# Designs tried in a protein design run: designed miniproteins, single chains, continued (3). Part 115

Each design is a single chain, and the fold is of that chain. pLDDT is the mean over its residues in the fold that is shown.

## One batch from the design tools (miniprotein)

Design m11989
Fold by ESMFold2-Fast:
Structure m11989 (fold): chain A 88 residues (1-88)
Amino acid sequence: SFLERFEERIKKLIEEAKKTGDYEKAMEQILTLTWLIVQIEELEGNLDFAIEVVKKTIEILKKEFPDHPAAKRAIQELEEILSWLEKK
């Protein structure tokens, strides 16, 4: 599914961050990718799916980086996006 391919891409960005140590860059890339997908899905009228994409990204980051400061900031931004989507 699209969601499975999205999860795979996010996991590859996480793997690259672990190799380079550049977690802030990886979090920015993950946020950018997630936001782009959210905008595309909203444009197509797929609000519920946009919400699922954001929730999945939060789940992955909480699992992979429970205590990392860069991930905590990214999760906060994603939770703000989620709140905004749920108020639509």
Scores: mean pLDDT 83

Design m11990
Fold by ESMFold2-Fast:
Structure m11990 (fold): chain A 79 residues (1-79)
Amino acid sequence: SLNLPDLQLERELQSVSDRALATYLTRTGVFSSEDEALNYLRSLSDDERLALIRSLPGRDVLDLLNLDGVEAIKRAVRY
């Protein structure tokens, strides 16, 4: 849930897949393709990747969790 304490939130954010992030970054116009977004994400450290996700609006974080299909639904519990 979006209202999790910081420690639980960090664990949830770490569970977001590179594919979901790449799809989000492509859809929002940050990158022109998912492959470019994936290449960028692969260049980030775990800390930089977490910081990127934490910089996003909470609604976008929920959308990211949903983009990965069944797995994201399990992670998010409920939207």
Scores: mean pLDDT 67

Design m11991
Fold by ESMFold2-Fast:
Structure m11991 (fold): chain A 59 residues (1-59)
Amino acid sequence: VEEIRKLLEEGKVDEAIAKVRELTGESNARFVRRLVEEGWTPEQVARAVEGLIEHNRWA
C-alpha cells in the first residue's frame, strides 16, 4: 500500500495501477484508476486500496 502511495505521489499512475492489479485483481485496478482520474489524493487512494485488500481476503 505504501508503495502505491509513493508511485502516485511521483506521478507513476500506470505503475501504481499495475501494483493494485497484482494485489487485488483487474476490476479493483480499474476502480482505483477512476479514483485517481477523479482527483483523489495519493493518501485517499492508498486507503481505498487497503480496504480492497482486506475485502479480497474474505472474498
Scores: mean pLDDT 79

Design m11992
Fold by ESMFold2-Fast:
Structure m11992 (fold): chain A 75 residues (1-75)
Amino acid sequence: MKKVTISIKITKELKVGESFTQTVTVDGRTYKVTIEKLSEDKYKITVEDEAGNKYTYLINKKLKVGDTINIEVEV
């Protein structure tokens, strides 16, 4: 399977329980990426493909505005 890297920039400071969604296009395919803050150093990232399949990733990292997250998705 081909791996694609989806890069997401943190453009807003999130409070615990808040989320934001970005639309990212890679290799002509569109992905909806939702980042949710679970705690000060835990985030949940959900990637939704054009077929409606959802992939969930947990990150144990403190994120700040201006940080970039790279996620590898198998397509």
Scores: mean pLDDT 79

Design m11993
Fold by ESMFold2-Fast:
Structure m11993 (fold): chain A 86 residues (1-86)
Amino acid sequence: MEAERRAALEEIRRIASEQEALTARYDEAVAAGDEAAVEELRLEALRRQREIARLLIEIREGEEREEAERRLAEVEAALAAAEAAR
């Protein structure tokens, strides 16, 4: 439990840091008017948010787990909508 929880938290922190970098790149693409780059970066951000939500579901309980499950459903719905628009 403790070792698994630490590994999950480290992975969440790694993905979150990568997500912050993607947000910066997204803002730059928006400023440049590069719609293709904006959409690709948005999809990358959603995929990373999905992974964080999955990891949170593994280590959280009660209301915090329910929040992570709702977040996962939101992100998966957004990804499905984006893929349907291709």
Scores: mean pLDDT 79

Design m11994
Fold by ESMFold2-Fast:
Structure m11994 (fold): chain A 78 residues (1-78)
Amino acid sequence: SVEELQARLDALGTQPSEQKAVLAKELGNAYFAEGKYTEAAVAYNEAAVIYGELLGEEHEDTLTARREAAKALERSAA
């Protein structure tokens, strides 16, 4: 659930970690499935920031999370 994913994300603290990035991405997926595109974009962007810090801005996971955030943002604007 969104609530469980958010609680797990909050429990990991402020330090960037791969687990935190994965949870943020899963939270984005959950919001997107529910049609909450603004919230999905925020969650995907958080995942992209964490992946960027851990793996670099040009890493496949970072770029994928950025593309998902952009798609969610476009749908929220429609």
Scores: mean pLDDT 82

Design m11995
Fold by ESMFold2-Fast:
Structure m11995 (fold): chain A 65 residues (1-65)
Amino acid sequence: DEKLNNLKKALVDKYGISEDDADEVVDIYKSEDNENIAIEKISTYLKDKYGIPEEEAINLVKDSV
């Protein structure tokens, strides 16, 4: 999916997230049927592991998808 590839690239290039961790974010999105739950899980993951503010993480996912 080109949108998910754009999300992965933004995570790696803008935030310095490892390629493996960016793949994990993509997998979380693909594993959840409910988009709001996917966004919540992704924002929690990015906040806990990389200290990215929750609002910024939510906006990043929404802008990429």
Scores: mean pLDDT 79

Design m11996
Fold by ESMFold2-Fast:
Structure m11996 (fold): chain A 56 residues (1-56)
Amino acid sequence: MDRERAIALIERLKGITDPVTLRVAAHDLLKAGLVTPEIAELIAEGRLDEAIELLR
């Protein structure tokens, strides 16, 4: 399922401390159609747990 794939990819971002890398990852996930704009914004802000919760 697309949600399961998105959650797995976001979980892998939890080791990243660079905010620029998080913003790039959020944009890539949005372009891939795996997340909504609202969830992409949470990822870009480093609010990864909240992004995962919204996908559930």
Scores: mean pLDDT 80

Design m11997
Fold by ESMFold2-Fast:
Structure m11997 (fold): chain A 57 residues (1-57)
Amino acid sequence: AAPAESRPARLLSDAEIKAAAEKNRQNLLELGVPEEEAEEFAARAEKVIRTRNELLA
């Protein structure tokens, strides 16, 4: 059984996708990840979210 906690909406708007990527970037920075790597990971996360939305839409 998959947990229902912290589930993202699968059909996110562009603004929500950007907000999620930015939140992820901030979280990585808080964990001590360098800005460059945090931005790279956030950019990849955004692409993954967009791809999931495209597959579900």
Scores: mean pLDDT 72

Design m11998
Fold by ESMFold2-Fast:
Structure m11998 (fold): chain A 89 residues (1-89)
Amino acid sequence: MEMIEEARKRLEKAKEELKDYTEEQFRELASKINPDDKALLASFGVTSDRAQVLVDKAGLLPLVRMMRAGVLSDEEKSKFYELLQELEK
């Protein structure tokens, strides 16, 4: 599905752009994420500062909110959840 393929591409771009960032820089950026969005990400297993920042910088927080709202198909939700879990590796 085009939306999930675009999400993967955006995450890979964010990983490349932030590859030289330190743990302290990720902590600083993660502190700027809305607490409700941080709690939402944690509910999907995205708990590390790095993973949360990558989702935010990829512009994927709206897609995470859509997943919570149940507007994604079961296939889209499953594939996006797999992408989010890959960020914690």
Scores: mean pLDDT 83

Design m11999
Fold by ESMFold2-Fast:
Structure m11999 (fold): chain A 71 residues (1-71)
Amino acid sequence: MRIAERLAERLGLSRETAERAVRLILEELVTPEELAERLGISRSTASRMTRLILELDIEEGVELIREAVSK
């Protein structure tokens, strides 16, 4: 997934960890505290991940809208 790849690149994480974070946030809508607990990371890192995942999700949404209005 595009989001997981960008998250891994920006935070220097493994792709596997990034994919887990994306699924937890976007599928289960977990809090940053729950994300920190499930991934064994600090609350600060979990908060940063959550923000980046949401930003990247918005970026993908904007691109999809742009594609839909452009042939």
Scores: mean pLDDT 74

Design m12000
Fold by ESMFold2-Fast:
Structure m12000 (fold): chain A 100 residues (1-100)
Amino acid sequence: MPSAEELIEEVREEVERALEELDMPEELRKGLLAMQEQLAADARTQPAVTTLRRAATYYGTAAHEFRELYEQTGDERYRRLAELLERIARRFRAEARRLA
């Protein structure tokens, strides 16, 4: 199993690739990347379980926000991004559960 730091980096690459494929605005990309950078920093100083739980919460919140944007706009890209971020949040929760 990857370390918390490795999982955060894998997820960063996955999210960045999805944002490029969906042609999402630069502002959304920068926001998500800033969050990922903070989580990577936390992985060095915080217990792994704490970092993974925080990651699950952050990605879950982002998924909820993009789902709301989909409901407001009907833009299918927001729905796809919300689904991706929900899967990522579940992955972080599962990993945190395993380490607890």
Scores: mean pLDDT 81

